# Ledger of designs, part 71: designed miniproteins, single chains, continued (2)

Each design is a single chain, and the fold is of that chain. pLDDT is the mean over its residues in the fold that is shown.

## One batch from the design tools (miniprotein)

Design m6602
Fold by ESMFold2-Fast:
Structure m6602 (fold): chain A 65 residues (1-65)
Amino acid sequence: LEIQVLSVLYKNGALTASEIAKLLGVSQSTVSKTLKELEEKGLVEKRDGKYSLTEKGIEYLKEKG
C-alpha cells in the first residue's frame, strides 16, 4: 500500500487522507495509518490537512522502479 499511496501523491499532488482512500478503494483508517508511517520515514509531509511527497519520497519512488 505504501508504494500505491506514494504513486497517487506523485500523479495528483497534495491530497487529503479521504481523497487518497477514495482513489485507492481502501478505508480511510488504512490510508491514515500508512500516511503516518510514511510521514515518520520522511517520505510525505502534512500541510493544512493535505499530504504531499517530500524530495526524499520522490527519490524513494524512483529507486523502487
Scores: mean pLDDT 81

Design m6603
Fold by ESMFold2-Fast:
Structure m6603 (fold): chain A 81 residues (1-81)
Amino acid sequence: SMEEYIEKLTQSLLTLVAQMRAAGASAEQIFRAVRWQAEELKKLGVPNEEIIEILERVRATETDPALREGIAKLIEEIRKE
């Protein structure tokens, strides 16, 4: 289902963020990885609405204010497309 697919992609991104943070990556480095993943999903033809949903779910679990702000701005960039 679409819900199961979105949940799986959300969990993959959350795992990437957690692994990068555990390895000492900065909020800027983690944000670049999140942006790159969103760009790859666009190239694969994933609809913008689904990419936004994945990013909203990632942002909702994030406690770092800088990373949350970066993801919020990325969501707005995608909405303007």
Scores: mean pLDDT 89

Design m6604
Fold by ESMFold2-Fast:
Structure m6604 (fold): chain A 77 residues (1-77)
Amino acid sequence: MDEKILELTTEVGEAARRYLETGSEEDKQRLAELIKQLAEYDKDIAISVLKVLSRAAREQGKEDLAEFLENLRKEIE
């Protein structure tokens, strides 16, 4: 795997955790930007990450986040 893909997936995970905790618009924008960057390197990995994060958001009762991630997935598909 490209080192950049590994770096971006790590950053996406951290950004997602922060947004799940804060719910802030700024953390949401950062998460979206990182996922879009990841999609430019590997679209399939980005989609897989979005599926995992959407599931985690629903399990935590963060329905707004889950919906946002599903919409972002549809945008990059």
Scores: mean pLDDT 80

Design m6605
Fold by ESMFold2-Fast:
Order: C-alpha cells, then sequence, then structure tokens
Structure m6605 (fold): chain A 66 residues (1-66)
C-alpha cells in the first residue's frame, strides 16, 4: 500500500506558489516512497503541464486510485 500521507508531506515541501510540483521532484519523491518509476510516469505524464509541472491535488487524487 502506498503511504499517501508521507507522499503528501514530502510533495508539500517542494510545491510552488501555484500548487504545482516539478515533475523531476515528484518522480524522485514517488520512487523513494516505493512507487515504481514506470507507474509514477504513467500517473504524472497525463497531468503534466507545458512547464514540466503537475498540480499537487490532481497528483494525489490519481495516486489514491492505485
Amino acid sequence: MLDLEAIREELEKVVDADGRVNVAAALEILTKNGLPQEVALEVIIPLMDADGRVNLEDLLEALSKI
């Protein structure tokens, strides 16, 4: 089972003023917390904007479905 509370806490440390997280930072945090890189990418890529960022709440919602 994925620890969504630990992941939220770590992502909140790197979230910007717009509520977004850089894709590279999100990948590192997710893989560190036990999510395979392939699965992390499948979650992140559909949510990624043109600046290489993902919305924190959208990311956490997608992770809750795993």
Scores: mean pLDDT 81

Design m6606
Fold by ESMFold2-Fast:
Structure m6606 (fold): chain A 60 residues (1-60)
Amino acid sequence: GPEEVNNISEEIKKILLKAKEKGVFSTEDINELVDEIFENLLKNDIEKLKKLLENIKKRL
């Protein structure tokens, strides 16, 4: 539901901030990831959002 989407979105924001701090992603990479997250939020694709979060974590 909307609460799950909001919780996943907040977790993704936190992990993206960590990734940027560690220099693992460029500003351009972060912008592309943010666009992908936004697209999947509009589609309410919780499973895709979870996969994006997992992929970001693997790169840290």
Scores: mean pLDDT 76

Design m6607
Fold by ESMFold2-Fast:
Structure m6607 (fold): chain A 62 residues (1-62)
Amino acid sequence: MPDPGEVELTLLVMQAAIAERAGDYETAAKYYEKASEVAEQLGRPDLAEYFRKKAEEVKKKA
């Protein structure tokens, strides 16, 4: 069974992708930033870096 933090990370990433597809880049960036923080708490620094860069990229489109 996935840990609550892994479920939260998945939900945040899904919400970010949905917002990005809707053109709501500010909301998408916030979800990616939160996903980065959760990934760090889960001991996944590679995922944290990935989501942080995604948030920056999406912010440039806002």
Scores: mean pLDDT 81

Design m6608
Fold by ESMFold2-Fast:
Structure m6608 (fold): chain A 67 residues (1-67)
Amino acid sequence: SLEDLRKKAKELLEKRKDELSPELYEKLLAYIEANDFDAVGVLLQNNGRTDLAKELEELVREYKSSQ
């Protein structure tokens, strides 16, 4: 479900919260709440977190295949 996708995306960011600035973390959460996962991915890539962007892409891919 979309709710499960949001939960998993938030959990992904929470695990790495200490590695993200508070401003970046809050902005990422705002995009997740808006269901704008493309914006989350772009923002992560632009801030050098290609690892997190790839994990997010995998979560989105799994969600789309299960709908």
Scores: mean pLDDT 85

Design m6609
Fold by ESMFold2-Fast:
Structure m6609 (fold): chain A 86 residues (1-86)
Amino acid sequence: MTVVITLKNASTGQKMAALAMAVDIELNGGELKSEVKGDTITLTVTGATEEQVEAAVEMARGLEESGATVTITRDGDTLTITITGS
C-alpha cells in the first residue's frame, strides 16, 4: 500500500513521529519521497505492509489525542493521513 502523510503547521514532535514512521517503512523495503512546501510537509511512502498501515493510523490517532487535527482517508490502496498542528 501507499501511505501519504501531510503535516501542516506541525510541532517538532509531530514531525518527528511522522518521519520516524516513514523511515521505518523505507528501511523495511518501502520507498520514501519527502516534499516541503511552505508550512506543509508531505511524506509519501510506497510498499507499506498491512501492519505498517495500521501502525501509521495509530500514530496519527495518538497525535490527535495530543491536540492535532487529524483526517484519515482511504482511496483504493492509498491511505492519506492529514495532520494539522494546533
Scores: mean pLDDT 82

Design m6610
Fold by ESMFold2-Fast:
Structure m6610 (fold): chain A 85 residues (1-85)
Amino acid sequence: GELLEELERLLEEAERLIAEAKASKDRERAIELLREAIRLAERAIELAKELLRQAPKEEITRAIGLLLRAIGLLLEAELLLKKLE
């Protein structure tokens, strides 16, 4: 579905940005990447909540998994950002 596809794209992009930030030797670049990852993770949480609200019984477990993944990415990016600032 459209919502699931958008959510998966946001999660993949947030993970990519966090990985790039961790690999970066440029502190300011890492901060910019983490701030963008936080924005994407926050949107992913909103979409995951909407997916869970709309999910048929057979898809509830998948929707919960995606929500937890989005929350995990947000927390990781915020923790990394706090250490750099």
Scores: mean pLDDT 88

Design m6611
Fold by ESMFold2-Fast:
Structure m6611 (fold): chain A 100 residues (1-100)
Amino acid sequence: MSPKQRFDQIHRISSQIGSVIQKFQDGKITPDQAKSDITSYMRQMISLITDPKVKDKMKSIVDKGVSYFKSGDYSKGIQFIGQATKLGVDYARKMVDDSK
């Protein structure tokens, strides 16, 4: 898969994560549904990351986000999920730029 193809997939997954967070904040889905959907999309995004150090950092941040979600601290959970998502998108963008 090319860097551009990985970026396009990661960007699409990022949009899906954002949609889940928005639906959760709007009260349209339960915390358990949001946690399940976010975890699924984050696993998909992390599978597209080729750098092991970035993968491990993303996994660590996601685990913290999920832990906060599980404890009822949804604001911190969303913040950590946002950080992991941004790290994945920024990494994928850098790989596209470095390939030019």
Scores: mean pLDDT 87

Design m6612
Fold by ESMFold2-Fast:
Structure m6612 (fold): chain A 69 residues (1-69)
Amino acid sequence: KLEEAAKLAEEAISLASKEAQELLVEALQYALVGDFEKAEELLAKALSLMNKEAQELAKKAYELVKEAV
């Protein structure tokens, strides 16, 4: 599950700007420690800087992290 989440996050990152990449990584880190409120704030900011393809991959990565923790 975490390996699949990491793969999807890497694909989203490859399609996104450096700013969106940093926000996505922070969002996933907060999700891993169970701080979903902070994770969702950062995820929303990351998604606002991404195209539709990167948004779908980032959302799937986030849901897989939530399932894993």
Scores: mean pLDDT 80

Design m6613
Fold by ESMFold2-Fast:
Structure m6613 (fold): chain A 65 residues (1-65)
Amino acid sequence: SVKPKSPLTPLEKRVLELVAQGKTLEEIADELGITPDEVREILARAMEKLGLDSVEELRRWAKEN
């Protein structure tokens, strides 16, 4: 099982939730009022904290949490 290295921020949790719902980086950026590049950076940090290597692992994490 995957344990987070540190707690996720509210913004990181929101980005992960939206990715798990199948939204694109551009759609997430528009909803959060940030750039797609910022969404990608937030997602990369969140996935590193969770020890996740793929979107498939992210979907499993989201289903359990």
Scores: mean pLDDT 76

Design m6614
Fold by ESMFold2-Fast:
Structure m6614 (fold): chain A 58 residues (1-58)
Amino acid sequence: SMDAERAAAEAREAALAGGLSEAGAQTVGDIVRKIAEEKGPEAGEEAVRRLRASLARN
């Protein structure tokens, strides 16, 4: 299971790959860390998956 730090790092990487600025990617990472800490690691993993989906071509 993904911990909050790993979820935040994956969210930051996804945001950077999706074209967000360093500051924007850091903010997204911080939000995902908070989600994982407050709602559990599975919620953080889901937030990363949803972020990746929103950044991908659909």
Scores: mean pLDDT 82

Design m6615
Fold by ESMFold2-Fast:
Structure m6615 (fold): chain A 98 residues (1-98)
Amino acid sequence: IEEDAKRLAKNVAETLKRAIEALKQGNVDEAIILASSALIATAVGITVEKDKNPELAKKFDEIAGLVSKAIDAAENGDVETAIRYLEEAAKKAEEFAS
């Protein structure tokens, strides 16, 4: 795994953990902003890796899918489902960063 992709994945994981903490504190709007920021970062990862390393692009795409589901759940008031998707996304991002 390339160093730049690993660093981006680490930053995504850290941002998602902050989003989880915001949700646990009842700060839904802050959590959506943080999750959206992580989603933009995964989109950058997909764009950069798409042509040169499709396997890394796929890992970012899997994380992006989970973050998108979490944002949708949070917007619909399903905080517990949102936390579960963010926790799964953060774990995948941490594994990618290792």
Scores: mean pLDDT 86

Design m6616
Fold by ESMFold2-Fast:
Structure m6616 (fold): chain A 68 residues (1-68)
Amino acid sequence: MLSREEILEKAWEVFEAKYREALAAGLSRLQALLLAMKAARDVLESQGLSEDEIALFLAEIAERFAAE
C-alpha cells in the first residue's frame, strides 16, 4: 500500500488535472471544483480507505487548494 504522503500526492495530482480539464472545457470554477473533488475521492476509494479517512484527505486537498 502507498504511504499517506504518496496517497495525498496522487489524489492532489488527479484533483489539479481534473480542475484544469474542467476549466478548459468552459465549466465554472465551482463546477470544476466539484468535479475535481469527485476525481480525488475516486482515487482515495481505489486505495481502500475508510469513509472517515477519505473525508480527512479531501479536507487536506480543499485546504491546499484554498491556500493557492
Scores: mean pLDDT 83

Design m6617
Fold by ESMFold2-Fast:
Structure m6617 (fold): chain A 62 residues (1-62)
Amino acid sequence: SLAEEARRILAEVRANPQDAELLLEAERRMVRLVIEAPDDEEVRALARELGELAREAGLQSV
């Protein structure tokens, strides 16, 4: 499911907190999942968590 994909993306970022390229790619992938599943509350919640990790790393989430 798209929610499972979103969870995997977050887990990868959390496992590699110093990898800025991975974080940017994860944000791009997460935006696509949100577009594909606009009614999926879990996907949107996971996207917000990724945005928090990006802000903690000093990157701006759109």
Scores: mean pLDDT 77

Design m6618
Fold by ESMFold2-Fast:
Structure m6618 (fold): chain A 105 residues (1-105)
Amino acid sequence: MNGLAEEALELAKSEDAKRAAELALKAHELAKKAIEYVKKGDYKKALELAEKALELAQEASRLAERAKKSKDPDTQKAALLADMGAGVAAMAAAVAKVLAKKGLK
């Protein structure tokens, strides 16, 4: 309901699950900023932010995969939500990257 990464952060008991949720939230914020810079015609900044968002989303997914191996159901749920949140952020960042590249050339 209220952002997948935010719910993940509330449930996270392990360091990997917490870090995955935090990185997914940051990736989502950067992806949104990248789209706003596309709208403003600042394609260079949009591309830079989109690339950074993709990098953080990939790291979040990696940490979530490790956290999913936990025996704690809350940590497993937190990891799944963080991974899903990272996926959404990666999709938004990929769209921003394509639009930024089209605007540049």
Scores: mean pLDDT 83

Design m6619
Fold by ESMFold2-Fast:
Structure m6619 (fold): chain A 108 residues (1-108)
Amino acid sequence: ELTDEQRLAELEKLRKEASEKLPPITVQLIDLLFEAARAILEGNREKAKEIVQKARDLLAQHADQLPPEIRALLEGLIDTVEQLIDEGKGREAVNAILTGIRGLLELV
C-alpha cells in the first residue's frame, strides 16, 4: 500500500482539487482533516484529536449551509476518524480521510 509520504502527497492533491470544486465551508473542513492526517502521521495523537474536534465543531456550526448528503458523509467521516485515532489505528484513520475526501469530490 501507500507510504506515509505518498499518503501526504495524495492528500495535498485532493485538497487542491477540493479548493477548485467545493464550497468554502467544505474546503475548510477538508483542510482540517488534512491537518489531522498530518498530525496522525507525525504521531501526535493529542493534536490530531484537537483538530478532529475543531472539524466537528465547524461542521455543527455550518450544518444548515451544507447539502444533506455532504453533511452526512462529513459527519460519518469525522466519527470514523475519531474512533480510529482512539483505537490507535492512525494509518487506517488517514486512509479513511483519503477515501472520504475522494467520495466528497465524486458528489460534485
Scores: mean pLDDT 85

Design m6621
Fold by ESMFold2-Fast:
Structure m6621 (fold): chain A 55 residues (1-55)
Amino acid sequence: LSDEEIAAIIEEAAREALELVAQGVSLEDAKRHLRERLTEAGVPEWQVDLAVRSL
């Protein structure tokens, strides 16, 4: 994955996680969902950690 592809994946997955929070899902569950989505997409663990912390 290129850095641009990784950034696009993170932005989209973060939007999905925020939508889950808006629907009543806990922030903790939304962060878990975000981590799972990014890991499955092949995003490096350190970038997954940054994205989850920023949510």
Scores: mean pLDDT 82

Design m6622
Fold by ESMFold2-Fast:
Structure m6622 (fold): chain A 68 residues (1-68)
Amino acid sequence: AAREEFERALREAMRRVNAGDYDGAVEILRRAKERIPEFARSLRAALASVLLAAGRDEEAAELMREVG
């Protein structure tokens, strides 16, 4: 189910962040956003937070411009 996939993506991304693998966390959240459009807004918010934590401010700003 989409909610289970969303929860799994967040858990996997969090595991990567805790390991210092911000690039891996970004990739997991980006793929999840493409696969589960029902959770796209929540996944965009999580992705933006990871990008900001990684110092990737321009990518975070671009992602947030997609939010209507």
Scores: mean pLDDT 81

Design m6623
Fold by ESMFold2-Fast:
Structure m6623 (fold): chain A 80 residues (1-80)
Amino acid sequence: SKKEEGEKLLEEARKHIDKAEEALKKGDYDTAMKHAKEGRELALKAMEVDPSLTLEAIGLALRAIGIEIDAGLKSGKAPE
């Protein structure tokens, strides 16, 4: 049960991160940051639900953080 719940949260996290990457490619930095943040939060929740998913969840969270930083810098919300 918990493993199934955690896997579903990771699947949702991946979908959000994929949407964030697509938005980043299109120059839609606000959408990229929004989806990356949602993906990061879902990945961390998956780890809380099923700690056996920790490594995969951390990997997704780091990917999301990278998108947030890249989009932030390119949107002018942070210095280049």
Scores: mean pLDDT 85

Design m6624
Fold by ESMFold2-Fast:
Structure m6624 (fold): chain A 55 residues (1-55)
Amino acid sequence: SSLKKQLEELQKKVFEKQKEMVEAYKAGDFETAAKHMEETSKLVSEIRAVKEQIK
């Protein structure tokens, strides 16, 4: 179903954003890390909404 594919794509985006956030933290770039954290939070909310629709 389209929802399952959307879920997979969102999960991949979260993984990439978390990786970028960790790298920014290691570099001391807290501004970039905060932006990635905000984007990750939005993606997590979307994942929860999609999971509720599938259930």
Scores: mean pLDDT 82

Design m6625
Fold by ESMFold2-Fast:
Structure m6625 (fold): chain A 84 residues (1-84)
Amino acid sequence: SKKKEAEELAREVQELVAQLAKVLESLSPEERQKRIEEALPVLEEADKKAQEGVKAYEEGDYEKAIEYLKEAKELAKKALEIAE
């Protein structure tokens, strides 16, 4: 169902953010600061899309939730690539 797809996407976004945090924690303070600076604009956009997706889900608009959460997932992946 679309509801299940939205829930799975939300979980995937959370997992990517957790992986990003783990990668950043493994870096030296200097390297971590640089990667945060480079990833920040992408992370801010990912957070915005995730919030829009959650709001759509809460309103029962699962199609819109899926669209926003897919965008959030791709942005979270880009942020993780920058951090690596």
Scores: mean pLDDT 86

Design m6626
Fold by ESMFold2-Fast:
Structure m6626 (fold): chain A 90 residues (1-90)
Amino acid sequence: PVEPDRTIEIPEEEFELLRELTIMVLEERGWVTPEEVEEIRNAETLAEANRLVARVMKRAGENLSSMPDVVAYALLDPELRARIEAFINR
């Protein structure tokens, strides 16, 4: 019952949606400052956003494994993905 593919490639067209979800999780858990949120929102690529998120989590004393796998949840649940897309389009 293990995933055969552990590498998730995220299309750039979905990056903005994933960025906002990541920010919401970080804010809900209190791991991020308003200044760091602005830095993440200004990231133009997934690689830049991931670097900033990793820095934020390291500063907070957290590991990436503590982060909910929002990407995996969105990929496994089409209804969740549709709700997220509707949220972004409001």
Scores: mean pLDDT 62

Design m6627
Fold by ESMFold2-Fast:
Structure m6627 (fold): chain A 79 residues (1-79)
Amino acid sequence: PLERLSGQQLKDLANALKEEAGEKGVITNEQARKIIKEKFPQLSDETIEQLIKALDVNNDGVITHEEIDEFLEIALAVL
């Protein structure tokens, strides 16, 4: 099961991923995995993979600004 992150941690994650995406507006799942590990080194690899799957809702191997925003909205609604 996915470990619960606080609302602030979810916002920090979303902001870090958007910053990495920059002008391109997209990042790869591998780039996202690296950022998550850097920002949340306490998370297990299993939890990180679950987060990547939740972010990459279309399973296309890339994460867009739109997918990041949708993830944050859904995750905050569950809290």
Scores: mean pLDDT 75

Design m6629
Fold by ESMFold2-Fast:
Structure m6629 (fold): chain A 69 residues (1-69)
Amino acid sequence: SPREEAIRLLREALGEKDPVKQRELMEKAYKLLVEAGDFEAAETLKRALEQDSPVAMRAGIAEALRLLE
């Protein structure tokens, strides 16, 4: 499902050390969460992506996973 694929990508993003790859994983997860109707988790990722900070990106991934699990 789009939701399960988004969770997989977000877990991968938490372990990703390359910020470019982490951003790509987050952007893919965002699109899947919108498709799944998980709008609160999607909005959380969008805000993290807009801040363009490694700390904000990781916090956004963790919060999105909390909302989904």
Scores: mean pLDDT 86

Design m6630
Fold by ESMFold2-Fast:
Structure m6630 (fold): chain A 62 residues (1-62)
Amino acid sequence: SMAEREALAERAAASLRATLLALGASEDQANKVADEVRALILAGRYEEADRLGVRAVIDVGE
């Protein structure tokens, strides 16, 4: 359902944002990436959302 997809998108975006901030990303960068992941999940583009999230963590993290 759309409600379940929206809930998944919000949880995934919030979790990724928190992770990127903990790794030293700026609020602007963390919000931008989280917003893109949310949009991809809402569009059903789960593989692209996963790839973007993983890449962002690698690019920012240790």
Scores: mean pLDDT 86

Design m6631
Fold by ESMFold2-Fast:
Structure m6631 (fold): chain A 57 residues (1-57)
Amino acid sequence: SKSEEITQLLQEANEAYNNKDYEKAIEYLKKLKELLKDNPELVNIIDEVIKKLEEKL
């Protein structure tokens, strides 16, 4: 289900972030944005997180 995919991507993004693998975390967050494209508020939050992670690369 879409909810399962969202949960898995959030888990993978968090695991990558905790391991300081920011490139991988960004990739999972980009996939999450695709699933949440119809929710502008959530997309904006994810974009802000991606921008912050990109500054660490």
Scores: mean pLDDT 84

Design m6632
Fold by ESMFold2-Fast:
Formats: C-alpha cells, sequence, structure tokens
Structure m6632 (fold): chain A 72 residues (1-72)
C-alpha cells in the first residue's frame, strides 16, 4: 500500500540522519552533516504526521531532532 511505502521512505530518512549524526559527532568542526541530518529528520516528522505513523516513531524522530539541535 502507499502508506507502507511512505513508512519505508521515512525509515530510510531516519537511518540516513543517524549516519550523518555519527559523522557530525566525529567531525564537530564540520556542521554540514548535522544540518543535513536536521533537514532529513524534519522531513521525516512531517511525513510521519501526514501518514498517522505510530506515536513511538514520531517520538523517536523528535528525540533525534533534539539531539541534532544540541550538536548545533
Amino acid sequence: SMKHMKLLEISIKIGEANTLIVKGQRHPDNKADIRKAKELLEEAKKQAREVNAPESMIKFIENGIKKVEELG
């Protein structure tokens, strides 16, 4: 279904953002990875809300956004 495809896309964005967060933590002088991670998580949150994703998934994304904001 289209909803299942969208949930897969959201999951991929979360995974990409997590990879960028790890890279950003290893190279704190380079803020590009952290900025891209924030963009991906904000997009993932918007898409998750649109498809009425589980609350646990939305909370997980929101926790990721908080982590990115703490890193700058």
Scores: mean pLDDT 85

Design m6633
Fold by ESMFold2-Fast:
Structure m6633 (fold): chain A 86 residues (1-86)
Amino acid sequence: GMEVTIKLDKPTKLKVGDKVVITSETDGAVWSGTVTEVDAEKKTITVGDLERISGGKPLKVGDKVVVAGVSEEGTELVKGTVTEVK
């Protein structure tokens, strides 16, 4: 599956192992994945095992996204920008 790094607009409560849904604001594509890395200082997450749920084109560097996930502190919904795709 595809792997992406996302720079978040705010600090995240998401942790490595959390399941997330990523929605592209560019084309409305919806992806599921698992958080594989978190950098709290840089406000970035890396999401691996990306599976397309619906629509759209592959995620690209510069795409605006909404990340929805569940952390120990509850449901999180945060906006971000894709900075790396593998």
Scores: mean pLDDT 80

Design m6634
Fold by ESMFold2-Fast:
Parts: C-alpha cells; sequence; structure tokens
Structure m6634 (fold): chain A 95 residues (1-95)
C-alpha cells in the first residue's frame, strides 16, 4: 500500500513459551509525517534455535507508539530469551 512505511524499531522479548510463541514489546519513534496503525503488520528478526529468523506478526500499537506483538515459529523459543533485543519492522501510515 502506497501510504504505508516500514519503520525499524528495537523490540524486547517479554515472554517466550516452549511452543515457539514469543511476545515482544517496544516503542515506535514517530515523526510528524507518520501515524501508527491500531493493528499493523510487523516483521521481527530474532535469534532462535535455527539462527536468525524473520517472522511476520501483527502489532497492537497504542497512541504514544507503544507496541506489542506475538509471533509463533517452532524454532524461536529454544533460542529466544526474556530481555533479548530484536529489530522489528513495523508498518505505519504516512500522513
Amino acid sequence: SEDRVWLPVEAEVVAAAADGTVTLRGKIPLSDDLEPLPEADAVVFLEGADGLQSVRGRARIGPDGEFELTVRAPGLAPGAAVGQKAIAFVEVRRK
């Protein structure tokens, strides 16, 4: 979509389950020409048992740019740890 931009954001793992479910939180640094989508596509790059993995999920974004996303991939949980930093690309709208 032409009005959508992917922003790189540092995210932190806040939960990791044995089934490969990983929850991440972060905050989007929004400039004046960008606004958050209440539910946005996100791609996270995270170290798992199979090495660096890219996983797509949906992010819930608050009005101040706080986001939470949950992703699931079988190889994530064995390598992912609470407090681990990851880079997420989160979709935002251009004004």
Scores: mean pLDDT 73

Design m6635
Fold by ESMFold2-Fast:
Structure m6635 (fold): chain A 63 residues (1-63)
Amino acid sequence: ALFDAFDRDGDGVITAAELRAYLASRGVHLSDEDVAALIAAADADGDGVIDRAEFERLHAPAA
């Protein structure tokens, strides 16, 4: 799954560092501030990480 590509340490959440590292590997260079803003936009729990359910909602089209 796409989430598994971001979740490099297998803890079931995506951290800012993991998201940045994945995007950098794809040639997309975001600052820590930009990555934090993306996480904050998707993070319903307010814990500074994206769990699988939040990632799926962000990635999947919402009608």
Scores: mean pLDDT 65

Design m6636
Fold by ESMFold2-Fast:
Structure m6636 (fold): chain A 95 residues (1-95)
Amino acid sequence: SPSREALERESEATLYLMGATVSRLIAEKAEKAGDLETAIEHYKKAIEYYERAIEALERIDPDSPLAEIAQERIEILKEEIEELKKKLEELEKKL
């Protein structure tokens, strides 16, 4: 079923988003502690997880009733990646 395949992609995206959340929490704690190298490493991992979540959502069939919601989520995740990339540039300047 196209709906079942879309739900499987949503579940895959959710797992990657959990990975991104954990990586961001580690990065934020490291940044607060002044460990910029660890912060940079884990912000980069968070970006990688967001990119994998986008790839999972992009595999949802455009004819699926979930396609519109998936596209909106992709746009939000792309904005989060852009903000984290700006954060990385600021942190790298402090090294």
Scores: mean pLDDT 89

Design m6637
Fold by ESMFold2-Fast:
Structure m6637 (fold): chain A 56 residues (1-56)
Amino acid sequence: MEKSKKAQEFVEELSEKLKKGEISKEEAARMVREFGKELGFSDTTIEVMVAEVVKA
């Protein structure tokens, strides 16, 4: 799976878990940052992904 597609699916999955109360906003943000760094995304891209997850 391409990095961009994998990132979108991960953000959507975490957003759903947040909406259901399965994880906290802080945990979701940490998971997104770890995921983005592991895949080599820029800090700017990672923070945009974090904002998308926690806003959901």
Scores: mean pLDDT 77

Design m6638
Fold by ESMFold2-Fast:
Structure m6638 (fold): chain A 70 residues (1-70)
Amino acid sequence: GRYDEAIEAYRKALELDPSNLEAAYELSKALIAAGRLDEAEKLAQQLKAAYPENLRVALIVSDVNEAKAA
């Protein structure tokens, strides 16, 4: 589906630049929209470990936790 194409594009962007937090944020949104919540949680945990004080990463973690709680 459309979300699967977006997920692959953003994953490729992160492979080329692991610090691309814009791609990481869009990837998390696409994973949540696709219902792939375990993958979204794993991404959020990896980003939090790498960037513990980053506000964009904190938003990703929050969005994933809210989606899993719903």
Scores: mean pLDDT 82

